# Designed miniproteins, single chains, continued (2): the designs that were tried, part 108

Each design is a single chain, and the fold is of that chain. pLDDT is the mean over its residues in the fold that is shown.

## One batch from the design tools (miniprotein)

Design m7764
Fold by ESMFold2-Fast:
Structure m7764 (fold): chain A 78 residues (1-78)
Amino acid sequence: AEPAELVLSDDEVRATGLEALREAAAAVPDALAAHIVAVLEELGRDRLPVEELIEELRRRGADDAADALEAALERARA
């Protein structure tokens, strides 16, 4: 099935991203968690579509955060 475009409001993006990052942070070292949070703050501070957030996290080497975000989105859709 083709993936549908997913765009959340800035509030929803931040909530979803932070929730996924907190879940990922619980499974990773403190230093990596801090890096992930810093990236999200820089990119998703005001507004960012979830698909762009995932792409930017991967570009910056935050693959763990990107993977966690994708997993959180799948849960939200279920």
Scores: mean pLDDT 55

Design m7765
Fold by ESMFold2-Fast:
Structure m7765 (fold): chain A 76 residues (1-76)
Amino acid sequence: SRQEEIRRLWKEIFDKKAEELNKKNLEKIKEAEEKMEKLNPEEQRKLVLQTVGDILRDIGDALQEALDEAKAKVEK
């Protein structure tokens, strides 16, 4: 089925993107943790929300890019 092949390719492409994204996300978390030590509670909360927001946006973008690439490969 075309849908099954798109799903399989989407997963394969996303898994590759996820490996790179995981490394970037771990670096962002580490940088945020180091900054947290110098911040007051209000600034700490803002940094956490910003860091989480950035990570979620990057994940969403990678999922969409992987889906678009999978569709392009199946549909030629």
Scores: mean pLDDT 83

Design m7766
Fold by ESMFold2-Fast:
Structure m7766 (fold): chain A 87 residues (1-87)
Amino acid sequence: MNPKLLEIRKKLLQYLNSHTPEELAEKLGVSKETAEKIKRGEIEPTDEQIAKLAELLGVDPEDLKAVIDYLRALQRGELPPEPEVKS
């Protein structure tokens, strides 16, 4: 994986693991239940939620979306192509 996307992945996982569902819900403007599902990887975040997460992480939302899409493909047992970096 591109080193920049690998760093975004690390930031995402550290952020999700370092915050409670309540804190994540408040920062994303979603319900606690939705925040819990996002932390567990049970749902794909919407483009709005990805943009908000990217703002909180200080990363490009398109790069974050590519990382999330890649991680979800891996969870499904797919062999995704390496994501492209725009920045």
Scores: mean pLDDT 73

Design m7767
Fold by ESMFold2-Fast:
Structure m7767 (fold): chain A 87 residues (1-87)
Amino acid sequence: MKKEAKKAIEEAIKAAEAGNREEAAKALKEAYKKGMESVEKGDLKGAKEVAEELRKAAEKLREVDPFLSHEAELAADDILRAVKEAE
């Protein structure tokens, strides 16, 4: 997984815990974009690692902000679908 994707996920969790939904959603979109870029480059392992970290983030966010939890789940599912289509 690229360091940029991991940092974006960590920033999303931190922003959500601080109550900053807008910044958290933006960081989740950045992580999603990095996961999709990994698929486009043929780095399917890296893309799967981003999706797995987004799923873990969704679990952590479930009690903090259910909306952001759902957004993280959708991002992870979209990346995994793209990985399956690229194999």
Scores: mean pLDDT 84

Design m7768
Fold by ESMFold2-Fast:
Structure m7768 (fold): chain A 94 residues (1-94)
Amino acid sequence: NAEELLKKGNELFKQGKFDEAIKYYERAVKEAEKQGNKELAFEAYTNLAIAYVEKGDFDKAREYLAKANALATDEESEIRAALAMIQVAVGMIA
């Protein structure tokens, strides 16, 4: 289940286990996309971007941020604000 995979990824991320968190987030994205769940796919792509920032892989962070942004439709203003903060963080630590 995409929601449980996302939750497990979040637990690993909090422990600083970014490589393991990324694997769970990638699985969460695939399951969310199969179910047509744009909300979970958006959360998983956003979390992938943040995890790659923590690893210093800014190319992957930008790639997943772009994928998350493509899913931002409803509540777009709140989502875009969060994505802008991630973009600023990526730019500042690059």
Scores: mean pLDDT 77

Design m7769
Fold by ESMFold2-Fast:
Structure m7769 (fold): chain A 99 residues (1-99)
Amino acid sequence: VDLEVAREIFDELRPLVEEAAKKMLKMAEGLPREVQLKVIGLILRLVGEVLDASLEAARAVAEGRPREEALEEARRRTERAIEEALKEVEELVRKAKEE
């Protein structure tokens, strides 16, 4: 695995992760600290998932896959991870407002 290639792929995905994190934090504004901490935990999990996707993409490039194809797969995985994270935050917010 080429860590430099993984960093470059992660750098291209970073704006998507930053935008998602900002949305997640905004959704938790005004809620109890316990809910806000859970949202921060989900953001950290999202970052970890995107790092894993970047490492898998770097491995694919090292094994001869075109960089554009590997990046596109990492992007799709990142978008899916963001969608799932936002859905979990929506559920946390909904439950907090019901209680």
Scores: mean pLDDT 86

Design m7770
Fold by ESMFold2-Fast:
Structure m7770 (fold): chain A 72 residues (1-72)
Amino acid sequence: MSTQLSDEEEERLLRGEEGVTPEDKELLLKAQEESLKGQEEVIKASDPSLPETQRARELLEQYRKELEEKKK
């Protein structure tokens, strides 16, 4: 049977299944938060009138909402 998973898929399963501790989930959430904060700073340093900056802001807000939902 073809149950061969990529490392990426295996990580996702472990995060949802046995072997993933609450500590691991907290670390992943923190890493995502730090990444989003870094992107936010870059966007703030950019010209806010640029459509590219506006699109980046919208994507960042969507990612932040997803992250907050995972924390709730």
Scores: mean pLDDT 69

Design m7771
Fold by ESMFold2-Fast:
Structure m7771 (fold): chain A 66 residues (1-66)
Amino acid sequence: KKELLEKLLKIAREIAEKLGLDAEEIAERLKPTLEAFVEAGVFEGLSDEEIREIVEGLVKTEVETA
């Protein structure tokens, strides 16, 4: 679980940086949501591509509400 969360945060930082955002600020804001999703099993059975697509959607939603 901890390893998965770290991987998700790394993906979120990479996407945020590519979008010209503060990677650490986006990662901090998304951390509670990503932790909740990991606990709820949202990422279970998904491919790396599917995981990345969900994280990208979450980063884009944060940009629209920030």
Scores: mean pLDDT 78

Design m7772
Fold by ESMFold2-Fast:
Structure m7772 (fold): chain A 91 residues (1-91)
Amino acid sequence: MERVKLVKELAEALANSDGKKAFELYHKIEKKKDVDADDIRKLLIETLEELKKKAKPAEQKEIDKLIEELENSMSSEVFKKIAEFLEKYLK
């Protein structure tokens, strides 16, 4: 639960182009010193794949679409969709 909350906040920071906050949140989650875009992409995909294991078929399809969008583009729109999905999961 706590990890998912931090990943949601990371996605929100990325959606708002707040690089400083995104870096701070990533460091809290993984404690890695050097962070690139691929490291962030991998963390988001791994979090979504872990949630997919417990998800209903309809939710699994939505998660697959989010993973595909992340693999093709790391846009603010994709990060916003991920943050909204994770917020629904945390309720």
Scores: mean pLDDT 80

Design m7773
Fold by ESMFold2-Fast:
Structure m7773 (fold): chain A 96 residues (1-96)
Amino acid sequence: SELEKQAEELREKVEEAGREVGEENPELAELVIEMTKRHVEGLADPEKLQHAVTLAAADPRLREAHEAVMRYLEENPEAKEAAEKAGELMREVKEK
């Protein structure tokens, strides 16, 4: 499927971005990867986005990981666009 191929390519870009943020924050690497995934899922599902924000507010390490991801996306427009497109494709798959 062309959509599956596009989703795969965008997923790889998002995973690469998460890895780069993790390399800059090795003590938070697992949480950074988790928050990167939650951000992409949140773009497809607003309830999951709200849940991720609530978790980050309750846990200082999750908040720090979330802030690291958001900073990386602001500094890397290509990664931000890839995450947004990945979320849109995930939403389309879920709505089928």
Scores: mean pLDDT 70

Design m7774
Fold by ESMFold2-Fast:
Structure m7774 (fold): chain A 83 residues (1-83)
Amino acid sequence: MEAIEKQIQALLDQIKKIDPKVGAIVSKLVQKAIEALKKGDMLTFEIEIGLLGIIRGVAKIMGDDELAALIDQIIDLLLELAK
């Protein structure tokens, strides 16, 4: 658990270097997703994952493939944390 959370934090730091505003939004959604998971609130967890997916989709449309790839990695790690 803590090792995955550290990997997520490293990816968040990379996003913040690319786009600090997107990094702040993604960090808040990730924090809410992890808190929801710890509470067993799977509905809130799925909503936060969905919002991350929307941000990733916007990044792809804007041609920011690196930002989209970093968000995809965060989503994958959050889903692994939920197992």
Scores: mean pLDDT 86

Design m7775
Fold by ESMFold2-Fast:
Structure m7775 (fold): chain A 86 residues (1-86)
Amino acid sequence: DEIKKLEEEFEKLVEEIAEFLGLDEEEKEEFTRLLKNLEPLSDELLQKIIESIKEKGMSSEEIEELVLKMGEATELVVKIERLKKE
């Protein structure tokens, strides 16, 4: 139940990030997979993120919010993996 709650929080956060960056469903699935495996983002996905930031004319505050959300998603993955071992 605790793991399920954290997975739901992770999915909501990924949804928010994907919506903010304008990722399509395929890009969102790749992003989710890479985060869950603690793998670096693909060059294609990184390029999409950079293009989205540039296209939206994101402020420093918006970029900071994005970075914080990505960090929070990574922390959730680590916490989920930790709980699965217990």
Scores: mean pLDDT 77

Design m7776
Fold by ESMFold2-Fast:
Structure m7776 (fold): chain A 70 residues (1-70)
Amino acid sequence: GGEAALASHLSSADAPAVRRVVNKAMQMPPGGSASVTLSNGHVLVATRLDDGSLKLTLYKDGKEVASVTL
């Protein structure tokens, strides 16, 4: 995983959707999550962690293919 691996699955057209899901997840309590379906059909999940950090996880066909913690 990591930022480079996550970025390789993202289109420039997905940047507004990624920004919205990150902003939504940052407003949630610990353990809360927000998700968006990207232009390629993959699902990006942003999860608020107990320490206040944000975990972005990309799923393809229900499998985790990349993740990064912000």
Scores: mean pLDDT 77

Design m7777
Fold by ESMFold2-Fast:
Structure m7777 (fold): chain A 62 residues (1-62)
Amino acid sequence: SVADAIREVRIELGPEIEEAAAGKSAEEVQPIIDKTIAALEKAKDREEARAALEAALAELRA
């Protein structure tokens, strides 16, 4: 299912996102989290879910 695909991608990329967010303030991180949640809610497949999380990771590493 789409929900299972999203869960799998979150398990895979979750640790990297948490590490990239470390050292940033909640004020810097919260907009990225909100944007990512909105994108994940709109994701229709694993590819869209992965793209949303990879975009979040890139933004956190910027």
Scores: mean pLDDT 75

Design m7778
Fold by ESMFold2-Fast:
Structure m7778 (fold): chain A 65 residues (1-65)
Amino acid sequence: MEKELEEQKKELEEVAKKLGFKDVRVEGDTAYFTASDMSDLDKAVAEIAAAAMATVLGMKLVILD
C-alpha cells in the first residue's frame, strides 16, 4: 500500500506539471493540486483531466488556488 501510494504520488506530480499546476500534495487517499496563473479554460480542462486520473487511481481530488 505505501509503495503503491509513492508510485501514485509520482504519477500525479508528473501529470500536474504537464497540466500546468504549481504544486501537488498527497495526504492519505486525497490528492491536492494547486492551480496558479492559469486561464479559466486551461484550469477547467486541467481539472477535468485531473478528476479523471483521480478516479482511475481510486483517489479523491481537491483543487486549490
Scores: mean pLDDT 72

Design m7779
Fold by ESMFold2-Fast:
Order: sequence, then structure tokens, then C-alpha cells
Structure m7779 (fold): chain A 55 residues (1-55)
Amino acid sequence: APLPVFTVTRRLDERTFEGVLDGQPVLAELLDDPSLARVLLASTGEVVTARVVFP
């Protein structure tokens, strides 16, 4: 299955971004590959890998 898409809305820190994943506001940490991020789903405690899109 293709990776979900994380759209950046705000930079919080050098490595931490606020954005949207499938219409849900989420936090993500940028990986060493800048096209990928770990998205933290606070509601479930789950971490998913997503493709990063900057607007």
C-alpha cells in the first residue's frame, strides 16, 4: 500500500512539524530522509510513517 501523505502546516521545532494526515491534525518528526516523517497519532499513541508535502 502507498504511504499516507502528511501535509505540513506549521514548523514547531527543527525536527517537529504540525500538519494534516488524512484530514486529521497531527504532529510529525522529520526523518533523515526529508521526504519522510514519523506521524504521532496522539489519540491512539500510534506512530506511522508518511510522505512529507510542504505547501
Scores: mean pLDDT 78

Design m7780
Fold by ESMFold2-Fast:
Structure m7780 (fold): chain A 100 residues (1-100)
Amino acid sequence: MLSDSLVAHYLAILEEVKEVNADNPEVQRLADEAERAIEAAKSGKIEALREAVDALTDLTNAVEKLAQQTKDPKQLKQAMLLGALAVSMATLLVSEEIEK
């Protein structure tokens, strides 16, 4: 189950991603999708958690690709943070599925 503090942490990181990538419409779109999926995941539904993992993974891949092209340390840091969030969410999803 997602705690309010964990959700707030995820949303704060997504806000930073949007700020650093303000001029990149694809990153803005993917970040908006991730925010919606994380908000839906507050319901505790497995399908919503899976959608949040997928959205975070898509965003991570996009930011990682940009970091590789620009070699910008801010984008690299964001890619690493987003990857860690996706793994954390995926671990929670797997835990919820096993406990059922």
Scores: mean pLDDT 79

Design m7781
Fold by ESMFold2-Fast:
Structure m7781 (fold): chain A 86 residues (1-86)
Amino acid sequence: MDALRQQLADLYEQAKANGMTAEQAKQMIELLKQIALILLKKAPTEEQKEKLIEQTEETLKFIASLSDDPEVHEAAKKAIEEVRKA
């Protein structure tokens, strides 16, 4: 878990310094999805699951909004669908 969060933080800092590439955006989307799926499995209540899904969807949409690449938008949409299904 902490390793995935650290990878996400590192990618975000690199994107801030050098600008965000489509590949970096897709990697951040995948890492955030994996973190969310782990947290959803450990969430003790349905209310906490719904809150995690909403926060994850907002963050995924935000990352996608930073890129005009259609592949990034498709990756975010698929990640949101997987998180909702969990």
Scores: mean pLDDT 78

Design m7782
Fold by ESMFold2-Fast:
Structure m7782 (fold): chain A 107 residues (1-107)
Amino acid sequence: DPQLLQQALDEFIALYGEVLNDPDQAKRDAALDAVAQHLEMIAAQHRAQGKQAAAEATQALADAVRNGASLEEITAAAQAAIEAGGLDVYDLQMLNDLLRYAYQAKR
């Protein structure tokens, strides 16, 4: 469903923007690391299946997240990963859950 995919992508970008604006550095770093690790796992799975373009695009998004890239860079990388078949709606929903749970984790 293209509408569900777009909604999940819009939510991912919004949640990522909230992470970047969080004044708690440790909380930001934990959230970005959790998302990057999950993206790296997805990229590794695509690579194991011979899906080189999907793996490379998803890894590029993982690297951008890990480096705290701008919203513009993350939007471009996420769109590229979706276009390459690296991310589906379920992948984006899981990334969105990781971002929310990293924010809700007790100190």
Scores: mean pLDDT 85

Design m7783
Fold by ESMFold2-Fast:
Structure m7783 (fold): chain A 63 residues (1-63)
Amino acid sequence: SNRARRAAYGAGAAGGREAAEAGHDPETSKQLGGIAGAVAGVSAGMSAEEGYAAGTRAGFDAA
């Protein structure tokens, strides 16, 4: 759903930014964004795979 994708993207962007601010490299920041997106996405009713994909994209964009 649109709401689930927004939740995954928002969580991924926040996770990626926080990881980058903590000094993690871009690859690790993307992965942490993906994990945050997967958790938020599943909670909002999408698959973990879709949430991870949204979160990694958002984490990449935010880092």
Scores: mean pLDDT 80

Design m7784
Fold by ESMFold2-Fast:
Structure m7784 (fold): chain A 92 residues (1-92)
Amino acid sequence: IEEKTQELIEQAKEAAEELASLPDEVLDEAAARYRALAEQAKAAGRPLFAEAYELLAEAFEAAKEGDVEKAAELLAEAARKLGEGMKALAAA
């Protein structure tokens, strides 16, 4: 019944494991970059993209701490928010 959510969580777990294998400096840079993208999205009037980028930054921070489960959950939530934002941009 939650097929789409489960699939996203499984993909997010794989991504979170890969992130946890990266050097802390790379994860810090990624988190800072996505926080900057969130500010740009807010300035552009794109709140769903801003929220998604903030969640991605938190996922990188969780991966740096070795919390793969939390990182996976944050990645799945970010993907959902990004999907909602993209749907709002429905191709004409």
Scores: mean pLDDT 78

Design m7785
Fold by ESMFold2-Fast:
Structure m7785 (fold): chain A 104 residues (1-104)
Amino acid sequence: SSYRKKASQLVSLSVGYAIRGIGHDLDGDYEAAAKDFMNSVRYGKLSGEYLVKSGDIEKAREEYERTSNFALLMSKKLREKGLYDAAKELEEMSKKLKEEAEKL
């Protein structure tokens, strides 16, 4: 379906932002890393939503859980670097994604 193709494209964007964010983190550009991690999580969430629309419920659950776990891990990393507001936003995104996975 067109929704499944869109979900695949959104996963690729999510992964791309995660890789870029890790690169910024390694370079000490924590604000740029935070922005990329937030974009990665947003695209991962959107991918899960399109998987739901395509009827691929098990893949949608897996994608929400993957994205939730990534958001939580990155939240902890950013908090350790003193980026408290970005960490809190990622923690809230993680919680909402976990709730979406549990509803499926």
Scores: mean pLDDT 91

Design m7786
Fold by ESMFold2-Fast:
Structure m7786 (fold): chain A 78 residues (1-78)
Amino acid sequence: SEKEIIENAKKLAEYLIKNHSDDFIDEVLDNAIELVKKGRFTDKQLKALEAFANVLLEHGVNTEKVRELLKLIDEKKK
């Protein structure tokens, strides 16, 4: 379900914050940005990615790149 996909995305963000460096998360965000630009995400996946990004933003992790990703997701919904 959409709720489960969003919940799993939030859990992934929490896992990365606890277990990986900011540099590693920056690389994950770069890959996500490229995939969004290429139109590789479905609407449900974009919602999950938005939830993932918001968890990173709430924790102050890679905030500049997270804001870039969120802006790109918003543009793709139009």
Scores: mean pLDDT 86

Design m7787
Fold by ESMFold2-Fast:
Order: C-alpha cells, then sequence, then structure tokens
Structure m7787 (fold): chain A 82 residues (1-82)
C-alpha cells in the first residue's frame, strides 16, 4: 500500500516538473492541482517525511529539482496573490 501511494506521489511530482518546464498559466494550474493531490494523499495515508520516503522520491526530486522548485514557487506566489 505505501509503495503504491509513493508511486502515485512520484508521478504527481513528474507532472509538476513537466508543468515547470512548460511555464504556461495552464501548466501552472496543473502543477497546483498535482501539489494539492500530493498533500491530500500524504495526509490521507499518513505518509511520513522519513528516510524511506525521501529515498524513494529522491530520484525524481533530484533529477527534476529546478523544474519542481520553479513550479511550486509559482504556485505559492499565485496563492499569496489570491
Amino acid sequence: MKKEVLERIAELYRRIAEAGRAGTPEALARAEEAWREILRLSEEYEIPYDEETEKFLAPILEAEREAIERALRAVRERRAAE
């Protein structure tokens, strides 16, 4: 079960990275939806931010770090402006 949820979260991070690369308003809206889904899954399944979770997600987070940071920063700024 935890592995399936982590696979889903990894896929959502890939979508966020793709949106960060695209940089369009439509892509940023998709990144915001994906981020909200990650938060919902983490809360619903009580996924800890522990070493096992970090190790599982590290490949996607490290490979796409710049794109993910760019998308999440834009999402945060959009929420602050609303």
Scores: mean pLDDT 75

Design m7788
Fold by ESMFold2-Fast:
Structure m7788 (fold): chain A 70 residues (1-70)
Amino acid sequence: MEAELQKKIAEGERYIELAENEPDPERKSELYREAYKKYLEASKLAEELGKLELARLYTNRAVSSAILSL
């Protein structure tokens, strides 16, 4: 479970890096939307593990990614 949490965090961070380096606005929005999904999954896993502070952090990162996808 902790390994799955780290995997979801890494996937979210990867999508952010891809989005930040993407010159096409439409593709950039898609990449931020994928980051949003991965951070939500990470937040849920952190909550299941009782790591409420970490869950809040990734919920906030998900919201930020969703805003950037607009």
Scores: mean pLDDT 84

Design m7789
Fold by ESMFold2-Fast:
Structure m7789 (fold): chain A 85 residues (1-85)
Amino acid sequence: SSAAQLRAEVERVEELIAEMLKASGERAKEYFRRLLQALQRAADVSANPEAAQQGLSRMVKTWNETGDVEKAAEAAREFIAVLLS
């Protein structure tokens, strides 16, 4: 079911957030890229993929401006909360 698939993608996102928060430098950038891919998959199976695409674009902008893994994690968690609402 789409709900079960969304839950699986959300678990993947949570794992990637945890790994990104433990990482620094180029490794953090790699986990951020994987996080974006996982969020894209979660968005694609969500009830509102258009709103999800806008959220992803804002996350990329924030990362490009700050490089802050904690801000990226916070944005990803807010995004997931919207997808599950």
Scores: mean pLDDT 80

Design m7790
Fold by ESMFold2-Fast:
Structure m7790 (fold): chain A 85 residues (1-85)
Amino acid sequence: GYVTITVTAEGEGKAAEAARSGLGGFAHAVETGIEGAEAKVTEESETKYRLEVTVPEKYAELAKKGAEELAKKLEELGAKAEVEV
């Protein structure tokens, strides 16, 4: 089976740029590093971005941990970030 992990990040100015770059970079890393994985980044507004990552179940824990570490880093940069599985 597959698991979908959603990361939502919101911020202004530098935090919005960090959210866009961070979610995009994570999406690219997952798509290139995990066979069968798919990632989609959606710009909900100039300040709010959503990432959906769908991975095979055997990689779900690793992908979730990566998403949580990304969210924490984005919050340290002033964005609001949430991870949902």
Scores: mean pLDDT 87

Design m7791
Fold by ESMFold2-Fast:
Structure m7791 (fold): chain A 106 residues (1-106)
Amino acid sequence: MAAEQAEREKQLQAATDEATKALTDATNALKSALGALGMIDPENAEKYFKEADDYSKKGNDAAAEAKKTGEEGTKKLQKLTDEITAKAKEAQAEADALKAQFAAQA
């Protein structure tokens, strides 16, 4: 149990790190797209950056909790990893849509 749990925790920590990186990359892509359009809506840009930072902190906290609570914390970390991954996909899709809109206007 303990050895299997430790391996699962490592795998989920790696997955959470990858998901957080994907969200950061997507947020940077969105920032770039907004800048290119001259549509820096500070409120929307700040919201996405704050959400990315909040998810990064939640990921780190959940990973630490998984090590302390074992299976219960590991399940929470899995749920959070899925949530971060979904958020990264949404941000990337929005960035891609904005870039396509800019290209169509050029």
Scores: mean pLDDT 64

Design m7792
Fold by ESMFold2-Fast:
Structure m7792 (fold): chain A 78 residues (1-78)
Amino acid sequence: SSEEELKAKLTKEALKKGLEKSEEYLSLDEETQKEVKEIIEKYKDDPVKLFDELLKKGLLIKEDVEVGIARIKEVVLG
C-alpha cells in the first residue's frame, strides 16, 4: 500500500509540474505526445496505473523518478 501511495503521489506531482512542459515530453514526436495525452485521460482516476504507464514511456521527469524510487525503497525496504 505504501508503494502504491507513493506512486500515486509522484504521478500527481509530475502532473502538477506540467508533464506537457517537460523536456522529455516536448522531445517526443506529435503521435507519441497524442498517445501520452490519451494514457493520461484513460488512467486519470488511477494514479498508480498512470505512474506505471508513464514510467514505461520514459515520460516522468528523471529527477522526480530517481527521488521517488529512493523514497519507495525507504518505505518498502526500511
Scores: mean pLDDT 65

Design m7793
Fold by ESMFold2-Fast:
Structure m7793 (fold): chain A 65 residues (1-65)
Amino acid sequence: AKIAVVVKEYEAKSEEELTLKVGDIVLVIEELEDGKWLVYSARTKKYGLVPKEVLEFVGETNVIP
């Protein structure tokens, strides 16, 4: 899975979306065609959709060190 950092604060506009703060770390679960990504927020411990524009990809999970 991809790891991303939040570079722009985002306020959820629906129950399917997540509110994110700058500096939050999220795990990208799925990239959707409509420009939204399904992510897991470690801070809120919830899954939800956010615009890809508020995230910056920083790496992938190391499964074999």
Scores: mean pLDDT 76

Design m7794
Fold by ESMFold2-Fast:
Structure m7794 (fold): chain A 73 residues (1-73)
Amino acid sequence: SESPRKYGSLAAEYIKKGKDKEAVEYLKKALDLVLKTTSGELAELVIQRFKQLGSKLKDKEAREELFKYLDSK
């Protein structure tokens, strides 16, 4: 079964390989799984953590896509 931790690890590996767009897709999957069981202030803390991770992406379009997705939550 897929888990947020597994998707987060995959995203980190794609970032290391310079595949930022693929990394964003796995970050979105991880976020969606976490938000199914997390709400309120805890959800906001998770979103802020993902924004911190996204700030490390070198691909501007991938960063903007991730931040737009996070801001929609």
Scores: mean pLDDT 80

Design m7795
Fold by ESMFold2-Fast:
Structure m7795 (fold): chain A 61 residues (1-61)
Amino acid sequence: APSKEEEDRALALYVEHAEAQGLGSSEFKSISREEGVALAREIAAATPEMPESVKAHIASL
């Protein structure tokens, strides 16, 4: 399972990527679970610095 530090880093990357897509915090909260998971997988695939434990967790969603 990802550590708290790895989860916090992953969350920061997701927020940064979501903002780049024009999703504000309120719009991001309105995204479907499936869209959120797809976005997380896309970010993980595009981010070499993403911890492998976090990538494995996202792949299992």
Scores: mean pLDDT 65

Design m7796
Fold by ESMFold2-Fast:
Structure m7796 (fold): chain A 61 residues (1-61)
Amino acid sequence: SLSGTLARALAGIVEKDVELLQESIEELRRERARLLAEGKTDEAARVDAIIAKIEEEIKKL
């Protein structure tokens, strides 16, 4: 679930849990691939933006 992945990513940011954040990125990449396969390019672009924000947060830890 995208909502479940986003909730885990938020928890990882709050807790500064790099492992949880990396797991969330991997799940989001799988979700992005699914969205692209379904032709949902706008939704896939939103997932890419979320991944970029999580990667930026990891760099700050």
Scores: mean pLDDT 82

Design m7797
Fold by ESMFold2-Fast:
Structure m7797 (fold): chain A 70 residues (1-70)
Amino acid sequence: SVEEEIERLVELFKEKLKKLKEAGFSDEEIEKATDEYIEHLRENLTWLSEEQLEKLEKEIRKVKEEIIKE
C-alpha cells in the first residue's frame, strides 16, 4: 500500500541519517541532506498525491529533528 511505502521510505532515510551522524556530519549537513532527499522524492514519486507528499515530508523532517537531538 501507499502508506506502507511511505513508512518504508521514512525508515530508510532514518537509517541513512543515523549513519551520517555517526560519520561526524554536522547538523547543517544533515539539514541539507534532508532537503535534498525531499526534493528527490518529490521529483520521483509523481504518483503520490500532494497530501501524501506533504505527509511524507513531515515524517522525514520529524526523523531529521530526532537524529539531530540524538
Scores: mean pLDDT 83

Design m7798
Fold by ESMFold2-Fast:
Structure m7798 (fold): chain A 79 residues (1-79)
Amino acid sequence: MEAEAEAWVEAFKKALEENEELRAFFEEASKKAAAENAAKPWSEEEAGRRQAEFYRELAEKFDLPEAAKLAELLREALA
């Protein structure tokens, strides 16, 4: 499972390098998430759910199967 997750993470990193619009969106969303967590710290469970939802949103917006798989793996880890 973990080795498979690493492979999907590497595929996602490559997608970020190849798509500037995706990278810009990811950077802005990451800054927003960091600011929200700094203002009201999330539990590990909430942080995991927010990360899974973020990857789901990326998969829908940019048609990224890598992000969809990462969202699925994160949701399974939280179940």
Scores: mean pLDDT 76

